# Ledger of designs, part 104: designed miniproteins, single chains, continued (2)

Each design is a single chain, and the fold is of that chain. pLDDT is the mean over its residues in the fold that is shown.

## One batch from the design tools (miniprotein)

Design m7608
Fold by ESMFold2-Fast:
Structure m7608 (fold): chain A 53 residues (1-53)
Amino acid sequence: NTEDYARSVVRTLKNAGYTFTAAQEDALFQALVAAGTDPNKVGEAIRAFLATL
């Protein structure tokens, strides 16, 4: 489901060395759930989120 996929993406970014506050992690998770499982939409959500750090 989209929530499990979103959790997987968050985990992958953290494993890649990104660190987030609880609020940032929640915001990223919500954006990823909204993006669904389409790689293009997920990529845009990640790119937009990282631009705010």
Scores: mean pLDDT 82

Design m7609
Fold by ESMFold2-Fast:
Structure m7609 (fold): chain A 65 residues (1-65)
Amino acid sequence: SLLRVTLTSGNAVDMATGEVYPAGTVLTLDAARTRFHEDGTVTGYLAATGRPVLLDAAGAEIEAV
């Protein structure tokens, strides 16, 4: 299953490349590999490429698709 992540005010970072995905970006993550951390961070993997990403849950809208 997949998660749609809309970055509303925060950025995401590609942990493999250091690339920054700015606010306004929509990402699709593998739901089974997505982790919601107690500190408010989210780690996951882009469904299309398998690259690891890190984002702040407070700056994103996350929806199951």
Scores: mean pLDDT 88

Design m7610
Fold by ESMFold2-Fast:
Structure m7610 (fold): chain A 110 residues (1-110)
Amino acid sequence: SSMYEKAIELVRETIKLVEQAKEAIEAGDYEKAEKLLDEAKELVGEVAELIEKHAPEEYLPKLIELLQKISELMKKTYEAIKNGDKEEALKQLDELIKLEEEIIRLIEEM
């Protein structure tokens, strides 16, 4: 279905932006990392809207739980960047990528 394909494409683009943000953090370019994370946050919002409107009732609670966890990990990443904690920022982004991969798996089951 075209809507599920759209959601998967948006999640994959978010993963790409997060991986680029990790590279920027490794390089000490926190301004670039924050900009990439802002773009990723907008795409997560678009994924949330598509899921809320189109996901089957049986998948909706788990998808909402994963999106809430992603939002929390993004907040923790911004806080780690603000504190100059490179190790913590990278750890939060690794967990975020895992949750995004889980969202893709769930959508592929729909």
Scores: mean pLDDT 89

Design m7611
Fold by ESMFold2-Fast:
Structure m7611 (fold): chain A 71 residues (1-71)
Amino acid sequence: MEKEVEEIEKLIYEAALSLQEVDPEEEEKVKEGARKAAEAVKLALENAEKAGIDPEEVKKRVEEEVAQLKA
């Protein structure tokens, strides 16, 4: 579980870094968004484990949320 949360957090952070390129204010917002998304993923993974849901399905949903951050 923890290792998968770490992998997802890295993916979110890398995506966030690729989105920012100019403004320091925007960079900080992107990092904050990635942090919040990682927290949400951790809760989702814990709930999935309790319900017996495939963690890979949770990862796909996180990718969708990262796409929303690009908007």
Scores: mean pLDDT 63

Design m7612
Fold by ESMFold2-Fast:
Formats: sequence, structure tokens, C-alpha cells
Structure m7612 (fold): chain A 77 residues (1-77)
Amino acid sequence: GFSIKVLDEHERDGVTVVVAEGEIDGTRYLVTGRMDADGSTTITVIDLETSELVRQEQATVSSKEELLKLVEEALKE
């Protein structure tokens, strides 16, 4: 099975952070998206069983909505 759920969203000093938990076939992942005030964005995926960094991606987004979409789609590729 595949699922992803946003757990937390916060903004501090112009930086927006979204935290989500995803699952693929029983393995759980932590997905974190960070967007700086200039739109520079980092998506990080961590395996919650091993604490291993599985993916880290850089992007540029113009809105929190685009950040949320990147976080929600991080496990689909």
C-alpha cells in the first residue's frame, strides 16, 4: 500500500516547513519540505526504521501550496 499524511506545517522567520509521514508497502518514511523566503526548497526523505536518508531534492517554489504538493509526491517516484 501507499499513503502520505501531512503531520505539521509551520512558518518562522520567512521559512516554511512541512512535515509528513508516508508509507510504502509497510515501510514508513518521514518527508520534510523546507522553503526559504526566496523560494529555495529542500525535500528530505528518511526511512523511519533505519533512520537512513533515502532522498534529498532541491527545488524552487513560489507558494506553500507548491511545497505541500512536492512533499505529498516525494514518495511517488
Scores: mean pLDDT 81

Design m7613
Fold by ESMFold2-Fast:
Structure m7613 (fold): chain A 62 residues (1-62)
Amino acid sequence: DEEERERLIEEIENLLVRMYLAGAPMETIQAYAERLKENENDIEKLKELKEELERELSRLEA
């Protein structure tokens, strides 16, 4: 579903912005952004990436 894919990409991009604002290193943000680009057509990989970013953000904001 293209709508689900676009929603996941938007959610991941929002998580990356929040991680940047929370003080994550630029190298970490760039690595995740590259993984997003590599997996932009794979909904299951995008879901996995979103879960990973949510865990990372939780650690940064805790």
Scores: mean pLDDT 84

Design m7614
Fold by ESMFold2-Fast:
Structure m7614 (fold): chain A 87 residues (1-87)
Amino acid sequence: MEEKERKIKELREKAEEARREAEEHLRLTEEYNAKSNEYYKRFLEGDKEALEKSMDYGVLAVHHASLATSYRSLAEKLEKEAKELEE
């Protein structure tokens, strides 16, 4: 049953890696949202050129938020597969 134990360990390690990827993309989402807000503030203060940069950073934030969700779903799927093998 060492082969089954090895497979369970590999699935858990992949799930942990996917969780780390989700956390990193969530961190990037927060960073790009902060930048988007800073440029939007400049736009409101009269810098009309800042609006485009605010929107660009907003799009990047949405992209990374989507990746964070995808990696979280992958981690949950891998963890479920590992638990099913532990029966």
Scores: mean pLDDT 87

Design m7615
Fold by ESMFold2-Fast:
Structure m7615 (fold): chain A 58 residues (1-58)
Amino acid sequence: DAAKRAGEGAARGAEEAAKAGLDAEQVYHMALQSALEAGGSREDAERAARAYGGGAKF
């Protein structure tokens, strides 16, 4: 499932960004990049990334 893979990728990117002490905007971008690399569609990746930094409390 592409949406599930995007979610797993986003979680991984967000974790790495948080370990590096990055702000919410950077967490979003790292989560988005990792979600796309995991094989998610652009829409699934953006939705998953927003849960971590693009408008959600982390």
Scores: mean pLDDT 73

Design m7616
Fold by ESMFold2-Fast:
Structure m7616 (fold): chain A 65 residues (1-65)
Amino acid sequence: MSKEELIEELERLAEEARRVLPPAVAGAVVHQAKEVIEMIKKGELSEEEAERVVRNVRAAIDRYR
């Protein structure tokens, strides 16, 4: 995925977390997603690292579905 696609996916996952997860857990996931997005924008994360974060966040959300 491009870095732009990874940012869009993280933003989508953060919105889904707000809808699906308990408020405290959703807040933590949203905060982590925002930090990772900023790191991607600054070029501090590789695509492989960003993809790993996306997979981990998606897996966490899916466990609560």
Scores: mean pLDDT 78

Design m7617
Fold by ESMFold2-Fast:
Structure m7617 (fold): chain A 57 residues (1-57)
Amino acid sequence: GAGAQLLRRNGGLSEAQLAELERITDVEELGARLRELAPDVFGDSAVAAARAFLALS
């Protein structure tokens, strides 16, 4: 969905990483995973990015 496309463009995430993230429905868990995969991109904004991803997906 649109959330996955946004993360692909801004996070540099692979298709495999996006498929893994699509399994996560909890904003805190998704934020933690985004911070782990792309800390330089999602550091302090990981929870906000997780909320946007879930809202667009």
Scores: mean pLDDT 69

Design m7618
Fold by ESMFold2-Fast:
Structure m7618 (fold): chain A 61 residues (1-61)
Amino acid sequence: DDRLLGATIAGQKVSEALKKGDFEKAKEILQNSEVAYEEAKQEKDNKRAEEAARLAKELAE
């Protein structure tokens, strides 16, 4: 699941920014991860709908 991998990477980058004392960068990474999550969710929903439609058509025929 790409969602779990994305969350892990975001958490790692936030931790690294905090270690360097770059709190502003850590804040930006958190905000960007929210946008990325919504975009990934929309893309996943579109792919799932396409796969389901293809499978349903094949099963119905």
Scores: mean pLDDT 67

Design m7619
Fold by ESMFold2-Fast:
Structure m7619 (fold): chain A 65 residues (1-65)
Amino acid sequence: SMEDARAVADRVADLAEGLAELARAAGVPSSVEVERTPDGATARVTIGDRVLSGRAYGDGTGEEV
């Protein structure tokens, strides 16, 4: 549902930002991009030269990279 999609998007954003903050604390440049969709969210975390991405669905079926 739309409520589930928003809850998933919020959780994904929190996890992505937490990872980016950990990298910054270690002195590694990092950034976070989160795209919210009706079905969930897509997150992209850049840490130095590496990019981690994932998509999560609000129906609880969570997709991995």
Scores: mean pLDDT 72

Design m7620
Fold by ESMFold2-Fast:
Parts: structure tokens; C-alpha cells; sequence
Structure m7620 (fold): chain A 69 residues (1-69)
């Protein structure tokens, strides 16, 4: 499943990913995309599967991203 980045929520997404331990370069690479996946968080930001699952759940429940699949 892929998630669409909400343009009005980019700064909130950035802050959350940085707080979770992603590098600024990894966050910029993710946010440069229109959509991202669980695998993109693992591959680009170096999160574990469990960390990526928790982050995606939080982003979705806070209305920061929308599912596109």
C-alpha cells in the first residue's frame, strides 16, 4: 500500500520523521515524492518494519497522509 503526502501537512510529517530518528536527507528524499510506502521508510530512512508500521499508523490516524491503494 502507498500513502499520498498531504502538501498542507509536509512540515508536520517532517517533524514526526525527524523525531523518529530519520536523517534530514532521508526525510527530504521521502517528502520529494508524491507518495511513499512502508518499504520506502525502511529503505530510505532505515526504519525497521515495526518502526515503519508504527509511523505509518500514526501519520494515517493524524490525517497527515492518505492511502492510494
Amino acid sequence: MRFRIRPDKREEIRALLLAAGASEAAVDAILARDTFSHEDLMRIAGFSGDEADRLLTRLYLQGLVEPVD
Scores: mean pLDDT 82

Design m7621
Fold by ESMFold2-Fast:
Structure m7621 (fold): chain A 95 residues (1-95)
Amino acid sequence: SNLKKLEEIEEKLKKENKVKILLAAEAYGLKLAKELGPDNEEELTKLMVEVLEKLLEGDKELLLELLKFGLEVAEKKGKKELAELLKKYIEELEK
């Protein structure tokens, strides 16, 4: 099951304190929900697993893209503390 695989990856990320990957995954989930909607739960889960696997393999370009998207969403919603955290992580990755 893609859902079970997604849950296993999320638990691993939490245990390993992979905060940047977790934030990137949340940003991607928001993007997919906006583009595909809730009716495509199985496809959404499959795409989430695929992106998480790429992020775990060290896809730095994808990580930066998703964190930058997350920053745009955080700024639009006035989530100031989250936006500052995302800016910090983006700057650290671009060095």
Scores: mean pLDDT 79

Design m7622
Fold by ESMFold2-Fast:
Structure m7622 (fold): chain A 102 residues (1-102)
Amino acid sequence: MTIRERYEKLREIAEKILDDETFEEGAKELLEYLTGKKVEEINFEDLVKLIEYLHHMLSKPVPPEPKNREEAVELLKELAKEILKLVEEYEEQFKKADEAEK
């Protein structure tokens, strides 16, 4: 995948995570993206791994430790919001680059 394709994929996944109806699908897609393996179910340990990954992507020094699944879901959604902001900044840069290409 190109860098652009990676950011588009991350945007789609983050949007799914922020929607309660598609949360499970978004979390599965993110875990599949990280592991390269098909995921059928998301458990609490998987949510913790996703939180750690997104926290590292945002260059934060200490990942949060959720106490239960509900807290893990809330933390993952907050990290997904930050990822969406980052992706939107890169999408704006890609759009400017496309407009400059001949």
Scores: mean pLDDT 74

Design m7623
Fold by ESMFold2-Fast:
Structure m7623 (fold): chain A 58 residues (1-58)
Amino acid sequence: LKETVDKLIEAAKKYLPPEVAERVINRIKELSKKYTDPEQLVEEGTRIILEELAKLKE
């Protein structure tokens, strides 16, 4: 689970501006408390990152 969270944090930092990345990272950390299944955490975390990316590509 820690490896999954770390990978999602790395992705957010790479793809998003620092201000947006910090918000997304906080959401991913909250999500990791709700989900015990790494697969579901990856799916939801990736979805959050993609949604924020879509907002930036206006």
Scores: mean pLDDT 76

Design m7624
Fold by ESMFold2-Fast:
Structure m7624 (fold): chain A 79 residues (1-79)
Amino acid sequence: SMAEQLLQEGLEKIDRGYENAKKAIEEAVKKGDKAAAETYLRIFEHEARELIASIEDEEVRKKLEEHVKKKIEELRKIV
């Protein structure tokens, strides 16, 4: 269905953003730059919210929001 396609595309985009953010955060943490690590986390949160806001399907939005919440919690453990 269209909703299944939107969900999969959203999950793939979020996962790509997560991998990019995780790499940037880990590099910042290795350098002792906590401010940079926190900034990369906020950028991920902002980009994910913008992506979700573009989705009109309420069920897809809720599933993406739950996925993003889990990814944010994982990144917070690294910062």
Scores: mean pLDDT 89

Design m7625
Fold by ESMFold2-Fast:
Structure m7625 (fold): chain A 79 residues (1-79)
Amino acid sequence: MSPAEVMQEMAERANEVLDRMATASVAERERLVAEFEAWLERIVEETRGWPPEERARVEAFAEGLKQSLAAALAEHKAA
C-alpha cells in the first residue's frame, strides 16, 4: 500500500464520519469520532516499517484529520 492510498482511505473514512455526525445524536457523534481516532492510530501503527519521510507524511495527515473532527465535535457542543 502506498502513502497516497493510505491517505485516500483516511480521507474517505473521515468524510463518512462527518456525514454520519450530521444526523447523529451527541453521544453517537462522540463515539464516531473516538472510533475513527482509534482506527487512525492502528493504521499509522501499520506504517512503522515504511521510510521515515513517508511515515511522517501519513502521521501529519492523520493528525490533521483528528483536529478537524475534534473541531467539528466541539463546534456542535458550543452551538
Scores: mean pLDDT 81

Design m7626
Fold by ESMFold2-Fast:
Structure m7626 (fold): chain A 55 residues (1-55)
Amino acid sequence: SLDQQKQQVKQETIKEVNKVQDQADKNNWSDQELQQQIQQVVQKTQQRLKEVESQ
């Protein structure tokens, strides 16, 4: 269902954000680098949600 697909996207996004934050901590990324990576995850999530809603 549409709701299940949206929940999957949400769960995958949470995992991706957590992974990005973990990588930033381990590799001592700058705040700018971390922000850019998070923005990419957000943009990807918005795109996925639009694709799901277009069905």
Scores: mean pLDDT 83

Design m7627
Fold by ESMFold2-Fast:
Structure m7627 (fold): chain A 73 residues (1-73)
Amino acid sequence: SEKEEVLKKLEELVKTGSEEEVVEFAAEALLSGKASLADIKKILEKHGKTDLLKPIIEKEVEVGIELIVEAVG
């Protein structure tokens, strides 16, 4: 159910939100393990937004690095 809710919200953002909102939400979903890259790619392909896949991955890496830096202190 949690994964289904996350993917539903992602699809709504792809339809109605900004590119920035899609990238931020998808990156957080990937980082938290609530959605897979394959799930996100499928939704993006369905809506012709595969160009957002690269910025999503870049944002996930950026946030992941920041979390590691914060954890190390």
Scores: mean pLDDT 80

Design m7628
Fold by ESMFold2-Fast:
Structure m7628 (fold): chain A 110 residues (1-110)
Amino acid sequence: SEELREAGRLIVEGRLDEAKALLEEILKKDPENIDALALLAQVYLLQGDLEKAEEYLKKAEEIAKKKGIKSPDILRAKADLLLAQGKREEARKLLEEAERLEKELGITER
């Protein structure tokens, strides 16, 4: 959506509080929006709130499983959280899983 694209731009610009507000508005309209949940987790991670980042990533993962959606973006966000926690080997395994999933879904085609 245009709103998700805008949230992504705000994150890249370091405008994290504005990104958070926009993502919370998206989630009020669609509480099961996996992309919004993953981006909100990234915002919390960038702000150093690892507990909130983990909470939103778990919620996104539960919804993805419920809907049968394969999401390499959730795996990559989880890997970033694990790196922030010093869990390098666990992060590496999730990144390898994300890369395998991206190839399976054709995302890596040029």
Scores: mean pLDDT 84

Design m7629
Fold by ESMFold2-Fast:
Structure m7629 (fold): chain A 73 residues (1-73)
Amino acid sequence: VAEEIRELLLKEGVSEEEAERYAELFEERVREMAARLGREVTEGMVRVALGLLDEAERAAELERFRAALEAAA
């Protein structure tokens, strides 16, 4: 999970030092989100958590999260 977050931050032009620092911070958040949805961590979940998606992409991913949450209940 931390590796996926780090790689995404690097792709978006964040420095290596910042990417490493934030990867650990976000790892717990993304893990909790995946656990609550009963699925593996996806790149979309990481992008939503980091705010790296545009409005339309974020809305689509949030709808997928909602559907997964309902299926897990």
Scores: mean pLDDT 64

Design m7630
Fold by ESMFold2-Fast:
Structure m7630 (fold): chain A 66 residues (1-66)
Amino acid sequence: MELPEGVLTPEEARVLRLVAEGKTDEQIAKELGLTPEQVRELIERAMEKLGFKSKEELRAFLTGKK
C-alpha cells in the first residue's frame, strides 16, 4: 500500500480521527459543522485514497499504526 505524506485533506484527517475515537457519523458531523452525509463521503474518499476496503481496516490503521 502507498501512503504518501499529505494524502488526506485536513477535513478527511479530522473525520478519521473522530472515527478512531468511536464517534458516530452524526456526532462527527455536529463537531465539525458538517452533515452526516458529508461525513460518510469524507470517510469513503479517505478509504479510497488510502486503499482500505472497510472502516475496520481504516480504524486499525488509525489506532494501531499511529
Scores: mean pLDDT 73

Design m7631
Fold by ESMFold2-Fast:
Structure m7631 (fold): chain A 102 residues (1-102)
Amino acid sequence: PLSPDEQKATSLVKQIGDLRGELIRALSKGDFERARELARELARLTEETIEQTKKLPEDVKQEILESVANILDEGYRAARAAGDEESARILEESLRRVREEL
């Protein structure tokens, strides 16, 4: 069964995935102000997820952080493609933070 700490980490990953979907929609509409707000929220949830994974076994931590890295990489590439350099910068910084923990 999933531990309470693993359940919390899984919930954070779901929130990050949902926000990536909103980010991509904002970028597709050219709503760069909304996209940047969403990128900052993704960065905050990423730091919370990193902290939460410190309570988990190494294999579970790596699976969760690799999922987050994949979501952030998709967001980063979408921001770059849309020309939103500020959102791209924020997401690239968060992606580096995740990769430092892997």
Scores: mean pLDDT 90

Design m7632
Fold by ESMFold2-Fast:
Structure m7632 (fold): chain A 72 residues (1-72)
Amino acid sequence: DDAARAASYRLLFDYYLAKLKLEQKETGTMTDQQAQDEAARLAAEELARRGVLDEEQQKKLKKETAELKKKL
C-alpha cells in the first residue's frame, strides 16, 4: 500500500527533521535546506531498512518527535 508507505515516510521525516533542527539550534552550522535534505535521506534509508511502520512503531515515533519538538 503506497499510502501506508507514504505515511511511514512522513513520520520518519518529521522525526529526523526535528532531531536535525535541534542540532541546528545547538551548533548553528546547518542551514534549513541542509536539515531538510538530510532528514529526507535518513527517512528514506530507515523506511528501506524497516519497511512500513506498524501501529506501535508509529505511536512511539510520534511521541519521540513530540518530545524533540518541545525542545525547539
Scores: mean pLDDT 83

Design m7633
Fold by ESMFold2-Fast:
Structure m7633 (fold): chain A 90 residues (1-90)
Amino acid sequence: MEKIEELGKALQDAAKLLEEKLAAEGKPVKIKVEVKPLSETKAELKLEAELADGTKLSKEEVLEAETVEELLEKIAEVAQEFLEEVKKAA
């Protein structure tokens, strides 16, 4: 559980950094990343973004794996893909 919470914080920090970078370029966005641990190998991931033009992007998934390491990798991949989509849309 603790490793999932630590990854959640790291993803929130990454989202904040992207928000700051895009705002500096005149493309303000609001990004929300929530990772809720359901067990050691299962978590709920909620991703939301609101662009300056009012466009909203969202993704919600329950991820499960055989190991905590595999779960962390899946969470990171899904979140990274979402942040890339936000960057391209902004």
Scores: mean pLDDT 83

Design m7634
Fold by ESMFold2-Fast:
Structure m7634 (fold): chain A 93 residues (1-93)
Amino acid sequence: GRAHFDKGIELLAQGKYEEAIEEFEKAIEAGYYGALYPRALAYLLLGKEDEARKLIEEAIKNAYPMPPYADDIADKIKPGVTEKLLELRKKLA
């Protein structure tokens, strides 16, 4: 779980969004729900808003708190992407 999450964050920092998503999915399968919002951020960085929306709905359903994981890295790549995730979360809650 945690090791896949850490690898996903490293891949996000490198701009390898599809590879980061794969590692976050492995983290979630291992029960590490801290990867739910970073995975959604990676989809937003790819311009996949519909996929990000589904993942935000899943995170809300699981009552997982919104941590500021990967948001600083994501905003360096695409300013305002974290604000967009928070806006989508608010509309889906």
Scores: mean pLDDT 73

Design m7635
Fold by ESMFold2-Fast:
Structure m7635 (fold): chain A 94 residues (1-94)
Amino acid sequence: MKEEIREFVKEKYNLELSDEQIEKIAELIKKLDEKFKGKEVGGTELTLEILKLGKKLGLSNELTAIAFDFYLYKRFGIEIEVSLEELIKFFQSL
């Protein structure tokens, strides 16, 4: 998972995250998988849980936005076509 996150972030955002930042994202994704794996989940419920877990795990809004984008891509095959800045603003508004 950590290498998949690193490759996703580099390819999509041209960003190199530290090992600590990658580990925080991986832990958030692991907790989401434990909660929602094999279950139907609504977009609002997913967004609120990611925000909640991000705050609990001490992720910045940027890392939380990246984790959200990666999770949608990895689990649902959804590609978000908005900029990272727009995603960060979305999570800042919550």
Scores: mean pLDDT 79

Design m7636
Fold by ESMFold2-Fast:
Parts: C-alpha cells; sequence; structure tokens
Structure m7636 (fold): chain A 88 residues (1-88)
C-alpha cells in the first residue's frame, strides 16, 4: 500500500545521516498524505522530498533520479539509490 511505502521511505530517510536543519516526515504529514492527497499527489510529495534530500547532500542529480523513480511508482528503487548515495 502507499502507506507502507511512505513508512519505508521514512525509515530509509532515517538511515541517512539527517541534516540537522531539515524537517522530518512526521505522523501529521503521513496522515495528510493518506487523507487529503491523490496517489499522484502523494508521489509528487515523495519526489519533492527526494529532490530536497539530494540537494542538501550536494547530490541534486541523485535526488532528481530518485524523484523520477518515485513518480513512476518505483519507490523501493528510489530509496535504494538515495541510501547508497547517502552512505557513500
Amino acid sequence: SLKAKIEEYKEWALNIPPPSEAPEVTDEDEKLLEEALSEEEKRELLAAQARQVGERRGKPEVGEEAARLVLEGRIEEAEELMREAGAE
């Protein structure tokens, strides 16, 4: 489900050393995604977060590629890409 994929994304994001100034995906954000947004809008939000993380890590191209994968519904591949880039 999309909720499970959002939770996976959230857990994955926590495995990357977070920038101290960046807001986390909160339970409020997750609830808003589930209640208010269409599946396309939810994917666009996840894509925007992937771009933001990439930019903050100085790897905007990785963030853009991950965003593209998220928009295609390949959230797991996007998470793997960002995790590998963040770990190195």
Scores: mean pLDDT 66

Design m7637
Fold by ESMFold2-Fast:
Structure m7637 (fold): chain A 61 residues (1-61)
Amino acid sequence: KNVELYEKAIELLRQGDREGALEVIGQLPGAGPAVLARMSELPDEVLIESLEESRELLKAQ
């Protein structure tokens, strides 16, 4: 489910696999080309923080 995709993307970013992380993010519902383009401009630390926040919001449902 979506939580697992966020966790996988975070783990890939922490390992320095930015390309793999962006591919996983592209599998998330609502992650269209514009969202992916914006995320590709962000540093890994900012991406990790954003993904962690999104994961916590999803877990609260």
Scores: mean pLDDT 77

Design m7638
Fold by ESMFold2-Fast:
Formats: C-alpha cells, structure tokens, sequence
Structure m7638 (fold): chain A 94 residues (1-94)
C-alpha cells in the first residue's frame, strides 16, 4: 500500500497544472465540508459521464481509503484518473 501511495505522489509531481488544480480543488472542498475521505469518494461515485472513473477505478480508490490514504492522496489519484492517466489507472485497478 505505501508503495502505491508513493507512486501516486510521484505521478502527481510530474502532472500538468490542470491536474494539480483539480486535486487541490477536490481536497479543499472535501476538507471544507467534512474532512472525511468517504465524502470525497461518494462525490466521485455520483459523478456521471466519465469512463476514466469506471467501477474498477472507484473500487481501487475505496481500497486506498480503507488502507488509510489521506484526502490529499485520494484527491491526487482522482485528479490523475480524471485526466486519463494510464499509470494511476493500473495502480488503482491492481
């Protein structure tokens, strides 16, 4: 699990500014409402029309949450997946 979190952070560090803005917005909104990772994942689950947020990707995010991943790490993973990052998808689906 720590290796997956470290890899997500590495991918995020090299991500374009648009991905970083998305991740920061998701983090700030989640922290403003509840500070609860479940709130973030419920919002993502209710997002419609994105093939990048498939059931397998959402299941991977739920596994990261259950393993104790922070709101920051989850926001980074979601932003990368929404942008179509294939490496984050493989991490989440494994």
Amino acid sequence: MEEKIARIRELYARAPRSVQVTAESLKQLTEAFSGNPRTLLTAVRNYTGSPQLSDSVIEGLERLRDAGASIETLSQAIALAMAGDEEVRKILES
Scores: mean pLDDT 76

Design m7639
Fold by ESMFold2-Fast:
Structure m7639 (fold): chain A 73 residues (1-73)
Amino acid sequence: MKLIPLTDEIRAEIEKLVEQIIKDYPELEKYRGKPLTELLVWIEKNNIKGEAVEKLREIASRLTADQLMEVKV
């Protein structure tokens, strides 16, 4: 899969998807301010499904680990 740059547009889309996921799973509010990678680990560990989760995973798969660590919930 082709890697994408972490642009302001991509950051805004990630923020939108994260807000949708937290709205559906309020327990994730505790991850605010933490690296996005911690949220993604929780999603994988708990086998969470949904359109917003699937879109977030697709975007995350196209970013480097370093870029993912820069993004905060």
Scores: mean pLDDT 79

Design m7640
Fold by ESMFold2-Fast:
Structure m7640 (fold): chain A 106 residues (1-106)
Amino acid sequence: SEKQRQDLLKASDILSKTATETSKAAEKSIKEAKKIAEKGLEEAAALAPSLRDQILEDRKGVVDSLENAEKGEKESPAIAASYVTGAVIQLIGTSTELYIKARQLG
């Protein structure tokens, strides 16, 4: 339906913005970056209920990467940055998939 297409496009846009905000927040606090990422994914899942299970699976990957970044901070800033980059790439990936699915509906 047109509403499903629009909701998927909106969910995609939310996650694209979330990826940018997560990256910026991680420069100051990985804990804050994790909160931003979780909120964005929750909002996207609410808008795309037909893809909720997929978004929740992708959420696990994003959260795991950010938790590894927090643990990695004790060893190396470079290790932490690598995991943050992984989380951002995953958010962009989910955003892109939602966009592609929206385009397939319209």
Scores: mean pLDDT 87

Design m7641
Fold by ESMFold2-Fast:
Structure m7641 (fold): chain A 88 residues (1-88)
Amino acid sequence: DRNRKIVELALKEFMERYGIDREGFKRMLRLLAQHFQQPELYNELLEAIEAGDVERTREILKRLRDEYQDHFAGDLLELLEKAEEKLR
């Protein structure tokens, strides 16, 4: 599945950039959910990533970046766009 490969590549590069593994990523999302008081939105992000849904992941990351100024969501969004271009 091309979409799953795009999401997994973006996530791999994000985890490498921040020096975290998948459990660290989940913990990071939990902390961000608490900080921005958006537990449902960050849970939906994790579900979209696990489903390999590129469009849903992009939409949620864009909302987190633009509405809540989540710079980590902005970084992951940029990596998602680069992964999509690379796997074209």
Scores: mean pLDDT 88

Design m7642
Fold by ESMFold2-Fast:
Structure m7642 (fold): chain A 68 residues (1-68)
Amino acid sequence: DAVDALFASLDSDGDGTIPVSTLLPVLLAHGLPKEVLKKYDTDGDGTLDYAEFRKLVEDEKLPLAPVQ
Protein backbone atom coordinates (compact mmCIF):
# COMPACT_ATOMS: atom_id res chain seq x y z
CA ASP A 1 0.00 0.00 0.00
CA ALA A 2 1.11 3.56 -0.68
CA VAL A 3 0.57 4.46 2.98
CA ASP A 4 2.67 1.49 4.16
CA ALA A 5 5.44 2.29 1.65
CA LEU A 6 5.54 5.97 2.66
CA PHE A 7 5.55 5.10 6.37
CA ALA A 8 8.43 2.64 5.85
CA SER A 9 10.42 5.26 3.90
CA LEU A 10 9.98 7.88 6.68
CA ASP A 11 10.54 5.40 9.55
CA SER A 12 14.32 5.36 9.13
CA ASP A 13 14.87 3.74 12.55
CA GLY A 14 12.34 0.95 11.93
CA ASP A 15 10.85 1.50 15.39
CA GLY A 16 7.27 1.91 14.14
CA THR A 17 7.08 5.68 14.72
CA ILE A 18 7.86 8.79 12.65
CA PRO A 19 9.15 11.99 14.31
CA VAL A 20 7.04 15.11 13.71
CA SER A 21 10.25 16.83 12.53
CA THR A 22 10.50 14.23 9.73
CA LEU A 23 6.84 14.66 8.73
CA LEU A 24 6.65 18.47 8.94
CA PRO A 25 8.56 19.26 5.69
CA VAL A 26 6.50 16.59 3.86
CA LEU A 27 3.23 18.15 5.05
CA LEU A 28 4.42 21.69 4.25
CA ALA A 29 5.45 20.57 0.76
CA HIS A 30 1.84 19.38 0.25
CA GLY A 31 0.34 22.61 1.63
CA LEU A 32 -0.72 21.21 4.99
CA PRO A 33 -0.12 23.27 8.16
CA LYS A 34 1.85 22.06 11.20
CA GLU A 35 -1.41 21.95 13.20
CA VAL A 36 -2.31 18.78 11.28
CA LEU A 37 0.52 16.96 13.07
CA LYS A 38 -0.71 18.17 16.47
CA LYS A 39 -4.20 16.88 15.62
CA TYR A 40 -2.87 13.32 15.20
CA ASP A 41 -0.06 13.48 17.78
CA THR A 42 -2.56 13.17 20.64
CA ASP A 43 0.16 12.42 23.24
CA GLY A 44 2.28 15.44 22.24
CA ASP A 45 5.38 13.21 22.16
CA GLY A 46 6.45 14.52 18.77
CA THR A 47 6.00 11.15 17.03
CA LEU A 48 3.25 9.41 15.06
CA ASP A 49 2.82 5.63 15.03
CA TYR A 50 1.52 3.72 11.99
CA ALA A 51 -2.15 3.96 13.02
CA GLU A 52 -1.93 7.75 13.58
CA PHE A 53 0.01 8.22 10.33
CA ARG A 54 -2.52 6.18 8.34
CA LYS A 55 -5.40 8.18 9.87
CA LEU A 56 -3.62 11.44 8.96
CA VAL A 57 -3.09 10.30 5.35
CA GLU A 58 -6.71 9.13 5.00
CA ASP A 59 -8.34 12.13 6.74
CA GLU A 60 -6.12 14.83 5.19
CA LYS A 61 -6.03 13.11 1.76
CA LEU A 62 -2.26 13.31 1.33
CA PRO A 63 -1.49 12.94 -2.42
CA LEU A 64 -0.30 9.34 -2.37
CA ALA A 65 -0.72 7.10 -5.38
CA PRO A 66 -2.39 3.73 -4.67
CA VAL A 67 -0.20 0.65 -5.13
CA GLN A 68 -1.34 -1.39 -8.12
Scores: mean pLDDT 71

Design m7643
Fold by ESMFold2-Fast:
Structure m7643 (fold): chain A 78 residues (1-78)
Amino acid sequence: ATPEEIAAQLQDLSLQLVAAEVANDEAAFARTKQQLEELVQAHPEVARPVLEWLVGLAEMGEAEQSKAFAEQLLAQLA
């Protein structure tokens, strides 16, 4: 996959993560969290700007768990 395709997939998973948290869908949140973590670990160079965007998205959606998760992954990329 191209970096652009990977960024799009990370953005889609980020939207799904926040939506699952807002909906209180714990199963969907856990699944999406795992998929996002796996993709971030495989493509750390593409993940950073998407994770920074996810922090902002989570703040707008009042998705505290999604924000904390994004910040945790960003710390691991340092």
Scores: mean pLDDT 87

